# Ledger of designs, part 79: designed miniproteins, single chains, continued (4)

Each design is a single chain, and the fold is of that chain. pLDDT is the mean over its residues in the fold that is shown.

## One batch from the design tools (miniprotein)

Design m14736
Fold by ESMFold2-Fast:
Structure m14736 (fold): chain A 80 residues (1-80)
Amino acid sequence: LDRIGQLSITSVRNIISVSTTSSRRMRPIMVRIGTLVNRYTRSNPIGRGTIMGWISRYNRRSGRIYSSRVSSINSIFSTG
């Protein structure tokens, strides 16, 4: 159980790190990603709170978000 949450958190951290060198309009897409990730981590309240808190805080601090690369990431989560 914790293993899945750990992987999700690690993936989000890596995505944020890489995204800092890309496009600018990430804010609305990050909200969508947060919703998708929340559905996968809803069974794990710890991961849920951590991911949502991190996204919200990071978004407010940076002010600058990247969208084109995150659009690709969003499609990975949606795989349909």
Scores: mean pLDDT 49

Design m14737
Fold by ESMFold2-Fast:
Structure m14737 (fold): chain A 89 residues (1-89)
Amino acid sequence: GDLEKRAQELIKQGKELIEEAKRLLEEGKMSKEDAERVIRLAEEAIRLAKEALKVAKSDPEKAKKLLLEAEIQLGMALIILGVNKIISE
């Protein structure tokens, strides 16, 4: 279903953001504090998306709310990462 696909895509995006933050930290293009914030936000998004997957069939409305929360967490991580990429180039 669409909710399961959306959750799987958010999990993939979250994992990609964690790896990007780690790479930028290793390259000296991101502070340890900002990298830790991006990683925590992406990990929370992955957790919420995984919870959404568990309830997608039994409680679609709860799954939708969890996915919206996951998208907000990923959005915040993307802003931090995007700012660091712009100012380090």
Scores: mean pLDDT 87

Design m14738
Fold by ESMFold2-Fast:
Structure m14738 (fold): chain A 58 residues (1-58)
Amino acid sequence: MSREELVEALAKEVGEKAAEAIVDYYFDSSMSLSEALKRAGLSFEEFVAAMRRLHELA
């Protein structure tokens, strides 16, 4: 599954902005968790849940 496909699939559950931030964090090892949380606009708990969902989709 491509980055764009993962963003589309995850966006259905968390919205486009959060999905893009989470997928970018997944593929970019230099991005910090704090930066990803700011971009996603999610709480830490919501971000962790969305990351687990991304791993199920990938």
Scores: mean pLDDT 79

Design m14739
Fold by ESMFold2-Fast:
Structure m14739 (fold): chain A 83 residues (1-83)
Amino acid sequence: MTEEERKRLEEVLKKAIERFDKDGSGKLTPEEYQRLLDALLNPEDVKSPEERELVAEFNRDGSGTLTPEELKEILELLKKYIE
């Protein structure tokens, strides 16, 4: 990924964490983390419009699917926010 694409993913991830972080700690519980992963891996099965919108923001090329490289980077960034 380019540096600009990574910065965009970090900004989208920060917004996603804010939405999934129910306790306001700035970190995700294991349950919230799993929910976010399920949404990223199975975007078609996401029932929440807000979660679907956030998943769409992670797709940099607009293809409707995450590339393995994008998914790997998102997972590495998410590790910083797990409680």
Scores: mean pLDDT 67

Design m14740
Fold by ESMFold2-Fast:
Structure m14740 (fold): chain A 63 residues (1-63)
Amino acid sequence: SSMLERLLREKERQLAVLYTAAAIRRAGIEFDARLRGWSQEELDRRLEEEERWLEEKVKEILS
């Protein structure tokens, strides 16, 4: 139906915006890690937190 097609296109758009925002946030985290002298383990932990945030946002869009 046109309503289903519209819903799918809107969710696709929201996901594209979310993934773009996630990429910018990730770059910022990596920059901050270098600036503040984080260990690789601390950086990995922060990136894992960011990945979980992204997964939850994806679930929200898809529900």
Scores: mean pLDDT 88

Design m14741
Fold by ESMFold2-Fast:
Structure m14741 (fold): chain A 82 residues (1-82)
Amino acid sequence: LSEEEAKAIIEKLEKEMAELEAARAASTDPALREIMALALRAAEHLKKALEAAPTDPEKAAAHLERARELLAEARRLAEAAE
């Protein structure tokens, strides 16, 4: 990924994160709000991974791993919420 490509993806991700935050704020379901909060935290780490990828691939990999952990937790909660 080039810095220009990463920037374009980050801008799209930030827009999607804003839409997800609005959806979370509109929800009264505490389980759904927690799942959306974990997804937002994962997106923030993905953004940091994309920012780091051109100059620090190790740092990018660490953020990507954290994003995967948060998404796994979100999925676990979604599966537990019947």
Scores: mean pLDDT 82

Design m14742
Fold by ESMFold2-Fast:
Structure m14742 (fold): chain A 113 residues (1-113)
Amino acid sequence: SELEKRKLLAQKIYDIFINASDELLKKAREAGVPEDKIREISEILNKALDEMEKALVEAIEQGKTPEEIYKIAVDILKKAREEIKQRFPELKDIVDEVYEKAINEIKKALEEI
């Protein structure tokens, strides 16, 4: 059903964003970022994850199309990416790598439903 397709896409998007957030924090630690800055990055990511969960639930309830769900998710991801890059310019390359991978995985998830 269309509802099941939307739920499946939303779940895949959320899982991709969780995995990307975990990978970003891991790579930042491996790059020697101090734990205080890791904490700040984690707070930005947690806020973005909460925003993503709420937006995905609302989009499903409102009957938004898979393409609209994709656009909403990518906009939230890009906003989080730019906030982290602005506050931590030393992480620009890591952030861009992790987020480009995540956006590509979300696009693939949309194409597979």
Scores: mean pLDDT 90

Design m14743
Fold by ESMFold2-Fast:
Structure m14743 (fold): chain A 83 residues (1-83)
Amino acid sequence: SKLEEMERASEALANNTAEDVEKALELSIELSMLHIVRGIFRIEARRRGLSEEEIERIWEEAEKKYPFDISKMLEYLDEQLAK
């Protein structure tokens, strides 16, 4: 009985830690993807002759319109670069 109680307590701690780690990992992945997308966008925008001021403005608008929606953010950025 005492062994079963210790196993249950260990599993509960492991499950809580796993959920916290999973949430932290999801946030880390989203942040990493945003940094990569921003880097690629800035390189491509500069190649197309956009000013640093225009690049910053477009990026800020993309973040505001599509917070943490990388797919829609990419579509918006592609549309802005096509102009």
Scores: mean pLDDT 76

Design m14744
Fold by ESMFold2-Fast:
Structure m14744 (fold): chain A 82 residues (1-82)
Amino acid sequence: MVAEEAARTVAEGAREAGASEEGIRKAEEGARLATLGVLTGDEDLADKGAALIAEGLNELPSQEAAQAVRERTGEIVEPVVE
């Protein structure tokens, strides 16, 4: 549930910011994997998710849009860690 919500939120943010379909998919899958890795304590999975999010966000047309998506992703993942 939380992983799906994080993935959806990041995908919607990336789409609104003008990312490509591939960038949106990478950000979505990355957010899902990162959240699952944090929830299960799987550092390799969390690292893989973070890398995919970074790849997806690199498809965004501006640093401001990328920063907004990063902040929103952090807010979703951080409450799960705590």
Scores: mean pLDDT 68

Design m14745
Fold by ESMFold2-Fast:
Structure m14745 (fold): chain A 96 residues (1-96)
Amino acid sequence: SMVERMVRFLKHQAKVAEELYEKTGSKELKEVYKLLKEAIEKMEKATPEEALRLMGELAEEIEEIGKKSKDPESSLEVGVMAGMIEIARAVAELEL
């Protein structure tokens, strides 16, 4: 299903955030990892419409973390993740 594909995508993003946090110690990446894990749990119980809303909210929240970061590398990595989540959401919306 669309929701199952979105959950797999977010699990991959969570793994990337975890690995980057382990290598860099970035507080922003740790926060993003926690948000991704929370979103995954909510999405596994969500309808397709709820999942799209949750993805949009997640992308916006992650983008704000990136914008508020004082570390350029963390800001870039977090911004890229937010963009990828928004692209995935927009593509999934076309299936409704």
Scores: mean pLDDT 89

Design m14746
Fold by ESMFold2-Fast:
Structure m14746 (fold): chain A 86 residues (1-86)
Amino acid sequence: MYKGVKNLIQELEDYIQKNKLNNCEKARDYAEAAVFLLEKYLAKKKDVQPLLDKAKKLLSDNKSPCESNILNYTKRMITKAEALLS
Protein backbone atom coordinates (compact mmCIF):
# COMPACT_ATOMS: atom_id res chain seq x y z
CA MET A 1 0.00 0.00 0.00
CA TYR A 2 2.44 2.71 1.16
CA LYS A 3 5.05 1.68 -1.44
CA GLY A 4 2.42 2.20 -4.16
CA VAL A 5 1.89 5.80 -2.99
CA LYS A 6 5.66 6.43 -3.06
CA ASN A 7 5.94 5.01 -6.58
CA LEU A 8 3.05 7.21 -7.72
CA ILE A 9 4.63 10.42 -6.35
CA GLN A 10 7.92 9.53 -8.07
CA GLU A 11 6.14 9.02 -11.40
CA LEU A 12 4.34 12.36 -11.01
CA GLU A 13 7.61 14.13 -10.11
CA ASP A 14 9.31 12.68 -13.19
CA TYR A 15 6.35 13.72 -15.35
CA ILE A 16 6.19 17.27 -13.93
CA GLN A 17 9.91 17.77 -14.64
CA LYS A 18 9.32 16.69 -18.26
CA ASN A 19 6.05 18.63 -18.61
CA LYS A 20 7.88 21.34 -20.58
CA LEU A 21 7.25 19.07 -23.59
CA ASN A 22 3.63 20.32 -23.44
CA ASN A 23 2.00 16.88 -23.31
CA CYS A 24 -1.41 17.78 -21.85
CA GLU A 25 -3.12 14.44 -22.63
CA LYS A 26 -0.47 12.43 -20.79
CA ALA A 27 -0.61 14.85 -17.85
CA ARG A 28 -4.37 14.31 -17.60
CA ASP A 29 -3.96 10.51 -17.75
CA TYR A 30 -1.48 10.63 -14.86
CA ALA A 31 -3.81 12.87 -12.85
CA GLU A 32 -6.78 10.54 -13.42
CA ALA A 33 -4.77 7.44 -12.48
CA ALA A 34 -3.42 9.17 -9.36
CA VAL A 35 -6.87 10.29 -8.18
CA PHE A 36 -8.37 6.81 -8.67
CA LEU A 37 -5.46 5.05 -6.93
CA LEU A 38 -5.39 7.48 -4.00
CA GLU A 39 -9.17 7.22 -3.54
CA LYS A 40 -8.67 3.48 -2.95
CA TYR A 41 -5.70 3.94 -0.59
CA LEU A 42 -7.13 6.93 1.32
CA ALA A 43 -10.78 5.80 1.68
CA LYS A 44 -10.34 5.65 5.49
CA LYS A 45 -8.25 8.86 5.85
CA LYS A 46 -10.70 11.72 6.44
CA ASP A 47 -7.84 14.24 6.85
CA VAL A 48 -7.00 13.92 3.14
CA GLN A 49 -10.61 13.80 1.91
CA PRO A 50 -10.94 17.58 1.25
CA LEU A 51 -7.81 17.52 -0.95
CA LEU A 52 -9.06 14.41 -2.77
CA ASP A 53 -12.44 16.06 -3.38
CA LYS A 54 -10.81 19.22 -4.76
CA ALA A 55 -8.50 17.18 -7.01
CA LYS A 56 -11.55 15.34 -8.41
CA LYS A 57 -13.34 18.65 -8.99
CA LEU A 58 -10.34 20.12 -10.84
CA LEU A 59 -10.17 16.98 -12.98
CA SER A 60 -13.90 17.19 -13.80
CA ASP A 61 -13.60 20.91 -14.67
CA ASN A 62 -11.85 19.94 -17.96
CA LYS A 63 -8.92 22.23 -17.14
CA SER A 64 -5.66 21.43 -18.90
CA PRO A 65 -3.20 19.58 -16.61
CA CYS A 66 -0.45 21.50 -18.42
CA GLU A 67 -1.70 24.58 -16.55
CA SER A 68 -0.48 22.75 -13.41
CA ASN A 69 -3.73 22.89 -11.40
CA ILE A 70 -4.68 19.19 -11.60
CA LEU A 71 -1.11 17.84 -11.39
CA ASN A 72 -0.05 20.17 -8.56
CA TYR A 73 -3.14 19.35 -6.50
CA THR A 74 -2.70 15.61 -7.09
CA LYS A 75 0.98 15.86 -6.09
CA ARG A 76 0.11 17.81 -2.92
CA MET A 77 -2.50 15.19 -2.01
CA ILE A 78 0.02 12.35 -2.52
CA THR A 79 2.61 14.20 -0.40
CA LYS A 80 0.10 14.71 2.43
CA ALA A 81 -1.01 11.07 2.17
CA GLU A 82 2.62 9.90 2.36
CA ALA A 83 3.09 11.92 5.57
CA LEU A 84 -0.13 10.52 7.10
CA LEU A 85 0.76 6.93 6.12
CA SER A 86 4.26 7.18 7.59
Scores: mean pLDDT 57

Design m14747
Fold by ESMFold2-Fast:
Structure m14747 (fold): chain A 72 residues (1-72)
Amino acid sequence: SLEEEALELQQQLLDGVLSNRDLAERLGISQSTLSRVQRGDLSALTPALKEYLKAVERLLKKAREEKERERE
């Protein structure tokens, strides 16, 4: 499901790819909204969940590329 995918991608970002603050800023949502999503309350994103998932995936890819550049 989109909800399951969103939580999995969000967890990957929080596990060292992006900080909670950076994720909220790049997604254009408040840290309060992000905190609710992290607690499993996806109702805040239900109307835009598909776009949220797409945005998270894009940010994850970008963050991984940035980390690769730092390593080099």
Scores: mean pLDDT 68

Design m14748
Fold by ESMFold2-Fast:
Structure m14748 (fold): chain A 95 residues (1-95)
Amino acid sequence: MQLSEEEARKEALELIEKLKEVDVEVLKKIVEAADNKDYKKMQEIFDNYKEKKKLTEEDKEELKELLENSSEEGQAALYQALYLLVLKEKLEEKE
């Protein structure tokens, strides 16, 4: 998805606020893989993500800090991961 840096940041912040459960360490690994342009590793990390932990306000602040300190590739990868995680949560909320 081609978003401006500012648009991607705003959408990522909104997605962070919508997330109920995520492992922040998984998102960090996705960002690191994207920074190294290892898109296969990024996909493998996402596909193998099984554990969910309830997001605290501290976790949300850590994700916001990660977003601010990430490269353009890292920010885009974080946005995509957040979007897919929010989508998965909505699908799991369906009975």
Scores: mean pLDDT 71

Design m14749
Fold by ESMFold2-Fast:
Structure m14749 (fold): chain A 62 residues (1-62)
Amino acid sequence: PEEEARELAERTRRLSLEAGLPPEVAEANGEYSYYQALADAGVPGARERAEEARRRLDELVG
């Protein structure tokens, strides 16, 4: 679960940068994807971290 989530996050950051998004937004997209994937896999505490990351992302793009 952690390895797959990390790969997804790295892909999300790369695609965000290729799409011309600022590095801060690309990083936030990756972080959100990472914790969302962990939460979907049932990792304790990951749902709360995903919600926090989503709030941060919303503030950046907002």
Scores: mean pLDDT 81

Design m14750
Fold by ESMFold2-Fast:
Structure m14750 (fold): chain A 64 residues (1-64)
Amino acid sequence: SKERRLAILEASIAILEGGIYFLQEAIKRAQAAGRQDLVAQLQADLAAEQKLLAELKKEREKLL
């Protein structure tokens, strides 16, 4: 149903927002540790998750 799909999207968005927060904290810790290789990998992961979050938010708007 539309209601169930919306609920799943809302939950997925919340999970992704939490994941983005933890990635941002991980980047800060990696920077403090001088781990430039890890910083680059985590920044790529962050960009990918931010793109996915934007796509899920657009899908949610289509269901409203």
Scores: mean pLDDT 89

Design m14751
Fold by ESMFold2-Fast:
Structure m14751 (fold): chain A 102 residues (1-102)
Amino acid sequence: KAEEAIEEEVRRLAAALGVPVPAEVTEEHLIELLTEVLLRLAAGGDVRLRFYSEKDELILEATLGQDDEAAARAAAEAIVKAIKEKGVVLGYIEVTEARVAR
């Protein structure tokens, strides 16, 4: 069941990013895709992100800086852990600009 949840999210994110679905879907592929999405969301400057399940439950709250790949990857890993351990399906991400790069 955890593997199926990971596979479904990889397919969803690959479609959103416009990239091909990998032949082998792994937890690491989901982390890589989420990290890319998070970096794109923070491209304009510091952002506050709230990640919600399909049931509108808050999974994770994080603040990401522009080009902060380490923080983006850590947030991606935390989301994947929540999917794997709690069986939650990622629904949507709420983006609020915490600070604009000046």
Scores: mean pLDDT 69

Design m14752
Fold by ESMFold2-Fast:
Structure m14752 (fold): chain A 85 residues (1-85)
Amino acid sequence: MSLDELKEEVRKLRKEFDRLGEEFAKLTEQDPSLEPDLQQVQQIYSDYLFIMGMSTKDELDRVKEALELLKEGIELLRKALEKAK
């Protein structure tokens, strides 16, 4: 994939992560037992922001690393949400 295609994929995954994360955060307010999973997801998002904020060199490698973090976060959110149903 080109750099522009990877950036568009990051944008799409970030929107999905934000959507699922907001839904999960609301569930955590009702069930404190979900708090450790929320903290893990928040840590992944912090790592994502840190990588994206370092954008001075090797933009392609940073975008690839950001994609993997977003995918990991989305999978964790999906699994946590399915358990909460």
Scores: mean pLDDT 78

Design m14753
Fold by ESMFold2-Fast:
Structure m14753 (fold): chain A 90 residues (1-90)
Amino acid sequence: SKYLEALKKVKEKVFEFLEKLPSMSDEEAKKAMKELLREMAEIAKEVGLEEVAKEFEELAERIDEMSKDEALKALREAAAKFAEALEEKM
């Protein structure tokens, strides 16, 4: 299933980000969050979830306006919603 493959990619990318997070500065973490959100947007587009992709792109543009903790919370919420949307399509 393309949705299962997308879910695996999202989990792998989130895991890699969280593994590196403790060694990152605030600026490096925010840059990595923006990159991860853009990667999740591309995965969402590949499976036809264009509105989810747009939400990720809009969140990526707002990361620099947030504290690190606010950005991490928003990223976790976005990733969780995406995983739920993918699971509903499986």
Scores: mean pLDDT 85

Design m14754
Fold by ESMFold2-Fast:
Structure m14754 (fold): chain A 98 residues (1-98)
Amino acid sequence: MKEKAEEHLKRADELSDRAVEAAKQGNEPEAIRLLREAMDHYAEAVVLDPSLLPEAVKRLFEAGDRVESYVSPEVRQRVASITVAGALRAVGLLLEKE
């Protein structure tokens, strides 16, 4: 379980870096697509290893902030919403464990 969780975390980081590069190139649709895929991998890492929640949430917000700095003002709010939704999903998955 831990090895697969760490692979998802690494894949999310790689997708986040690609999202930042797409944003820098002005390819906002690709940046959003890659960021959403990164959020899914951060969430999957937390599902597989809940102890990764603080690290995943930290990396998730850092990724969102980096993409947000390179996109238009209209898209910045969308990036922020995707980032917050990703964090809430990761936290929600943990809170359903009793």
Scores: mean pLDDT 81

Design m14755
Fold by ESMFold2-Fast:
Structure m14755 (fold): chain A 80 residues (1-80)
Amino acid sequence: AEEHAEAAFEALRAKDYEAALAHFRAALDVDPHSRHVRSLRAVLERLLEEHEKKPLPELTPAIREQIRALVAEIDARLAE
C-alpha cells in the first residue's frame, strides 16, 4: 500500500492522472482500510472540489469520471 501511495503522489505532482489513478486503485486493492487509502480519498475529493471552484484543464471529463468512480469504490469498501 505505501509503495503504491508514494507512486500515486509522485504521478499527481507530475500531473499524470492516469498513472496516479492506477496506483491509487492498487493501494485500495492491498488494504482498503489503511490510512494511505483514506489520505488518497481526501486528495481525490479536494482535486474534484478545486475543479468545481476553478476548472482545471488537465482534469478531463474522463479523468474526473475515473476519480469519482474510485472515490465511490473506496467509500463502498469502507462501508460495513
Scores: mean pLDDT 74

Design m14756
Fold by ESMFold2-Fast:
Structure m14756 (fold): chain A 81 residues (1-81)
Amino acid sequence: SALEEAEKAAEEAKREIEELFEEAIRRETDPQRVAQLRKAKETLLEEIDKALEDLRKGKITVKQFLLRLQALLQLARREIA
């Protein structure tokens, strides 16, 4: 179903975000930047979970969910740069 595909996309996005941030954290030497990266990772993962809950409750469409997921991945890439 479209919902099952969206849930799979969410889990894949969460894995990508975790891998991107853990790699960035491993390379980072500034403790303040490490703290910022950890907080950004947790916030992005929470936002994906919120978007998925909105989708499950019918508050947003699958298309709106996927656009939100893409925006969160773009934000993740900006945070680690």
Scores: mean pLDDT 89

Design m14757
Fold by ESMFold2-Fast:
Structure m14757 (fold): chain A 81 residues (1-81)
Amino acid sequence: ELEELMAQYPPEKQEEIKEVTDYVAESLDKAAADFIRDQLDRALDRRGLPQPQRDAVRARMDDLIARGDFAAAWALVAELR
């Protein structure tokens, strides 16, 4: 656990580790969002949906990602397969 890892270091090192961990988590969230969006685009292309429907699905995807609900975002991609 993160708290157990942090507890083994002095306070100044805990702050440094937190900054690095927060940056990594933010970078991973961005990578996950980019990956899911790419998979959505591939699924939409395979389905041949018209542009207004594609825009609506992308808006729904953006809302799910903004809420941090990556499981629901991935389920949306799976629904389009």
Scores: mean pLDDT 76

Design m14758
Fold by ESMFold2-Fast:
Structure m14758 (fold): chain A 61 residues (1-61)
Amino acid sequence: MPRTEVTRTPVSPEDADAALAEAQARAQQLLATDPSVLSATAELVRHADGSVEVELTVTRR
C-alpha cells in the first residue's frame, strides 16, 4: 500500500527560494534513484508569524 512521508525543514525567509530549489532537486533525485518512490514534491510553507518551512512530500509503495 502506498505510504506518504512529510518532512518539514525550517529555513530563513531570505534563503527560502534556494532551500526550495535544493528540496526540489532532492525530490527529483529520489524519483530517479529509488524505485520504491511513486511521487516526490517540494513546496514552501509560509506561516502567519513570518516563519518559513520547506515541505518535502514523498509517497512510496
Scores: mean pLDDT 82

Design m14759
Fold by ESMFold2-Fast:
Structure m14759 (fold): chain A 87 residues (1-87)
Amino acid sequence: SALEETLREALELLEEAIRLLESDPEKALELMRKVIEMLEKVDPKLAAGMRKVLEEVERLLAEGRIDAARTLMGIAAQEVRELIEKL
């Protein structure tokens, strides 16, 4: 389904963003914005939740709290994984 394909692609991009948080935070945030745009087309409520995660991640990165940002993004990725498993 389009939903399953979008969720799987969103998860891959989110996992890439997590890997880039320390080395290239600007690219990590760009990938998170792309995830939000993709999710908005298939699940606007999930997209809204991910937008709140992005806002908090941006705040944590500005404070130098990279490990906290990574943990928060990891939780978001796990929520996407659980949604895929229920499809």
Scores: mean pLDDT 88

Design m14760
Fold by ESMFold2-Fast:
Structure m14760 (fold): chain A 94 residues (1-94)
Amino acid sequence: MEEELERYLRELGLEPIREEYEKMGFSLEQIKERLEVSREVAEKLREIGVEIMYKLTKEALKNKDEEKVKNLEKLSKHEEEKEAIEKAKEEVKK
């Protein structure tokens, strides 16, 4: 991640939320709502959202947590996020 975005995440206290997202499966929409005030941050959050969706989907698939995968699919609003989920599915399949 770029140092500018890392600084914003720290200033907004989102580093703990990102870690909790990975552990507990908090929604991408909750993260977006907290940072909605900044358009530049929102654009960078889309990139982070793609990475988070990929990692969480891959983890959920390895843990055979189908409900978590369905929740992540429901939360994916952007094409890039949906593509990240599909990529994770393909990689876990092999």
Scores: mean pLDDT 66

Design m14761
Fold by ESMFold2-Fast:
Structure m14761 (fold): chain A 61 residues (1-61)
Amino acid sequence: MSPLERYLARLDAARAAARSLDEFSAAATELYREMLREGVPEEDLEGFLAAVARELAALEA
């Protein structure tokens, strides 16, 4: 499984658990920091940020 697939699954779980936009943003930020510490490829970081942006847009609507 790619790093991106693994982190996207965790992002989905974070979204389901979040009670507010702020909680989701905080969780997404922590996942992104973990990806940076793990040294995942830049393409996976970009894919993760695109997924976060999509989820934030859905929550804003």
Scores: mean pLDDT 82

Design m14762
Fold by ESMFold2-Fast:
Structure m14762 (fold): chain A 77 residues (1-77)
Amino acid sequence: SFLEQALLTHVGASPEAARHLTEAVRALEAGDEARALEHLRKAREASSPEVFARSIAFVKAWRPELAAALDRVVAQL
């Protein structure tokens, strides 16, 4: 997917973190914040704090309409 490739090439996310971030975004698009939280936890575990923060910032810039939902779920980590 575009997001998975962009996270790998522009953010420096690991393949594991990029997959989980992509699944978290799909869950948010479906309104499933519980599933998004599960995938964001796995993405955080597969990332340094710096790379995770850059990944979240990238998603918010790419899908600004998801920013509020993403912030709510990230606050639960």
Scores: mean pLDDT 88

Design m14763
Fold by ESMFold2-Fast:
Structure m14763 (fold): chain A 90 residues (1-90)
Amino acid sequence: SEREKAARITALEIRIVGLLFELRLTSTDKALVEKVEKIVNELLSNLEPSERSQQLLAELRKLADEATDPEAKAKIQEIVRLLEEIQKII
């Protein structure tokens, strides 16, 4: 149902926001954090699958791969996974 979809999307969005907050507080690479936040905020503003959303997801995966801190890498990878899960629900 639409209510069940909305509830699932909201729960995933809350988890993504929590991971961004943790990344902001714990990461020493502030340039990486700013890039991740910018891309994630754009994706959260328009969750529908598109060529732009696929490009932004690819950019997030690249940022995760380039991250030198294993904790930051894991958090960015989890954000990507949660965003992809939202797109499958929509």
Scores: mean pLDDT 87

Design m14764
Fold by ESMFold2-Fast:
Structure m14764 (fold): chain A 88 residues (1-88)
Amino acid sequence: GPLSPEEAERAFERAKAGADELLNKAKTYLEQGKISEAAILGTRAMMLYFAAAVEAWLAGRPDLAEEAIAYGKKVQKEVDELIEKAKA
């Protein structure tokens, strides 16, 4: 069955931690000129948030799902901006 509301909240916290780790690795790859590798890690970070949003929605936490979607969109924007900066 779906996660409990409390389990969905913990899943969101794990998504934040995992996304931060992936974004830090992506920044390192951008410093090395590895734009494609950085984009893949950024996409994975975004996907962690969208997965957490689905779990939150199924757990009856639409508030948490909306928050997770907002974080996923912020990650997408941050990655796009970092890649643009690396190309300059």
Scores: mean pLDDT 86

Design m14765
Fold by ESMFold2-Fast:
Structure m14765 (fold): chain A 68 residues (1-68)
Amino acid sequence: LDRVIEEARRLGELMETADPRTRELANRAADALNAGDRETAERYKAEVRTLPGGRELVEALDRLEEAV
């Protein structure tokens, strides 16, 4: 639980300063993961990685996913 909280906090901090479009796609990736749709999540994550600050956001999202 503590690991999940810490990774969620890190993701939140990165999203707070992220470009709006990068944040929108990262949110869509997170929504897909929560719905169990890993294929859709991976597609959104790939798009996020091409955007400003996106690689760091995807890394944080991956850490959160691993923590749960």
Scores: mean pLDDT 78

Design m14766
Fold by ESMFold2-Fast:
Structure m14766 (fold): chain A 95 residues (1-95)
Amino acid sequence: AERAALAAELAAVLATAKATVDAVVQAALAAGRPELAEFVRELYTLLARFAADADATLEQYLHELGEIARRVGLEEVIEEVRKGFERLGIELPAA
């Protein structure tokens, strides 16, 4: 795969994940959980910064983000990320 193609794929995955992150953030704020909203935003920011490196360790970061999201009850973030990768023909390992 070309480097430019990988960057485009990462951007598409992040765009898909961002929609879910934004929805979760809004739901957390509506539920009076601003700390949870901030936590989710921070995790997304970490993933976005990693994607700028276009490195093969993206899968590891997504796994760690998924574990954290699961612990705070935000499994929808994992689902949206998985959908993004599936659209790109990339299989993610079982969580």
Scores: mean pLDDT 63

Design m14767
Fold by ESMFold2-Fast:
Structure m14767 (fold): chain A 97 residues (1-97)
Amino acid sequence: DLPKLKDLSPEELEIAKELFEKEMEEIKKSENLETEEQKKLWEKAKELALKMAEMDIEEQIKLLKEIIENNDEEFYNYVLLAYQALSASLVLAAKKG
């Protein structure tokens, strides 16, 4: 099971935040997110990924479907990348905390 933010201790949460920030910066570089518009979408994707980490899988699926239905494929892709980075950070923090 993927750990939720509330399932982490304060120490694990700090580790998760540090790992997440590092992964977000690496993805930003690897995906060449250089335009002001791309950077703004990336920050929104980061915020949404953090909210998704508090949601059940059914709620996450519903939210992602709504993004697709709004024809925002670029934002959808960024949200998935950000959520994958956050999920990995949460799992690593939970095992190391």
Scores: mean pLDDT 78

Design m14768
Fold by ESMFold2-Fast:
Structure m14768 (fold): chain A 100 residues (1-100)
Amino acid sequence: SLKDEVELLLKILETLLEKAKEALKAGDEKTAMEYLEQAEMAIGMALALAEENNYPQDVIDKLRDILKNLSQALKNKDLKKALEYTEKAVELLREIVEEL
């Protein structure tokens, strides 16, 4: 179901965020980047599901804004901003799951 798919993406994103934070604390910027790139993919999947299931435009716009900013941060190798936008995505997906 849609709820099961969003819940799975949320769990994946939370795990990737935790692993990225752990890698960054260890000074392993390359591994942190790899986890955040996987997070970008998961957020992209969440956006596609929201668009396909005609979610409220506000939710779609927020997901698009997060994804755009995360992609720019990753391209610029700005790990702190990439973490910030990934955390915002986790928060938004939690809100979506609670409303489903």
Scores: mean pLDDT 88

Design m14769
Fold by ESMFold2-Fast:
Structure m14769 (fold): chain A 62 residues (1-62)
Amino acid sequence: SSEELLKEAIELAKELGSSKEAQAEAALKVGKKYGLEKEAEEALKKYGGNGSAAAQALALKY
């Protein structure tokens, strides 16, 4: 579900150190896991590398 996708992205970002780079990496990895790799890359570009905004956009598409 969209809620599970968002939760996984948040949890992974915490494991990776909670930095801006960690949030972006978490969004890409979780996006790939759910088959939304292209959408994750596009969302990160659209939101200037903001991983939390990208993860929210992925959750809306899932």
Scores: mean pLDDT 79

Design m14770
Fold by ESMFold2-Fast:
Structure m14770 (fold): chain A 65 residues (1-65)
Amino acid sequence: MPEFSDEELEKMIEGGAKAAEMLFGLDAEKAKRAALENKEKFREQLSKGNGSPAAAVEAVVELAG
């Protein structure tokens, strides 16, 4: 399983928040903040999804709620 640095997680969070905005109408800035405040859960979700973009979007959506 790939391990992500804090900088890589931030990039994945930004991408996931942007995708969630496009797909679900979430506020990308709010979603990004929520995920950045909970990087450990975001990392765990990415690990379960083998770092897939879908896993990043799902993690951002979960953490933003």
Scores: mean pLDDT 76

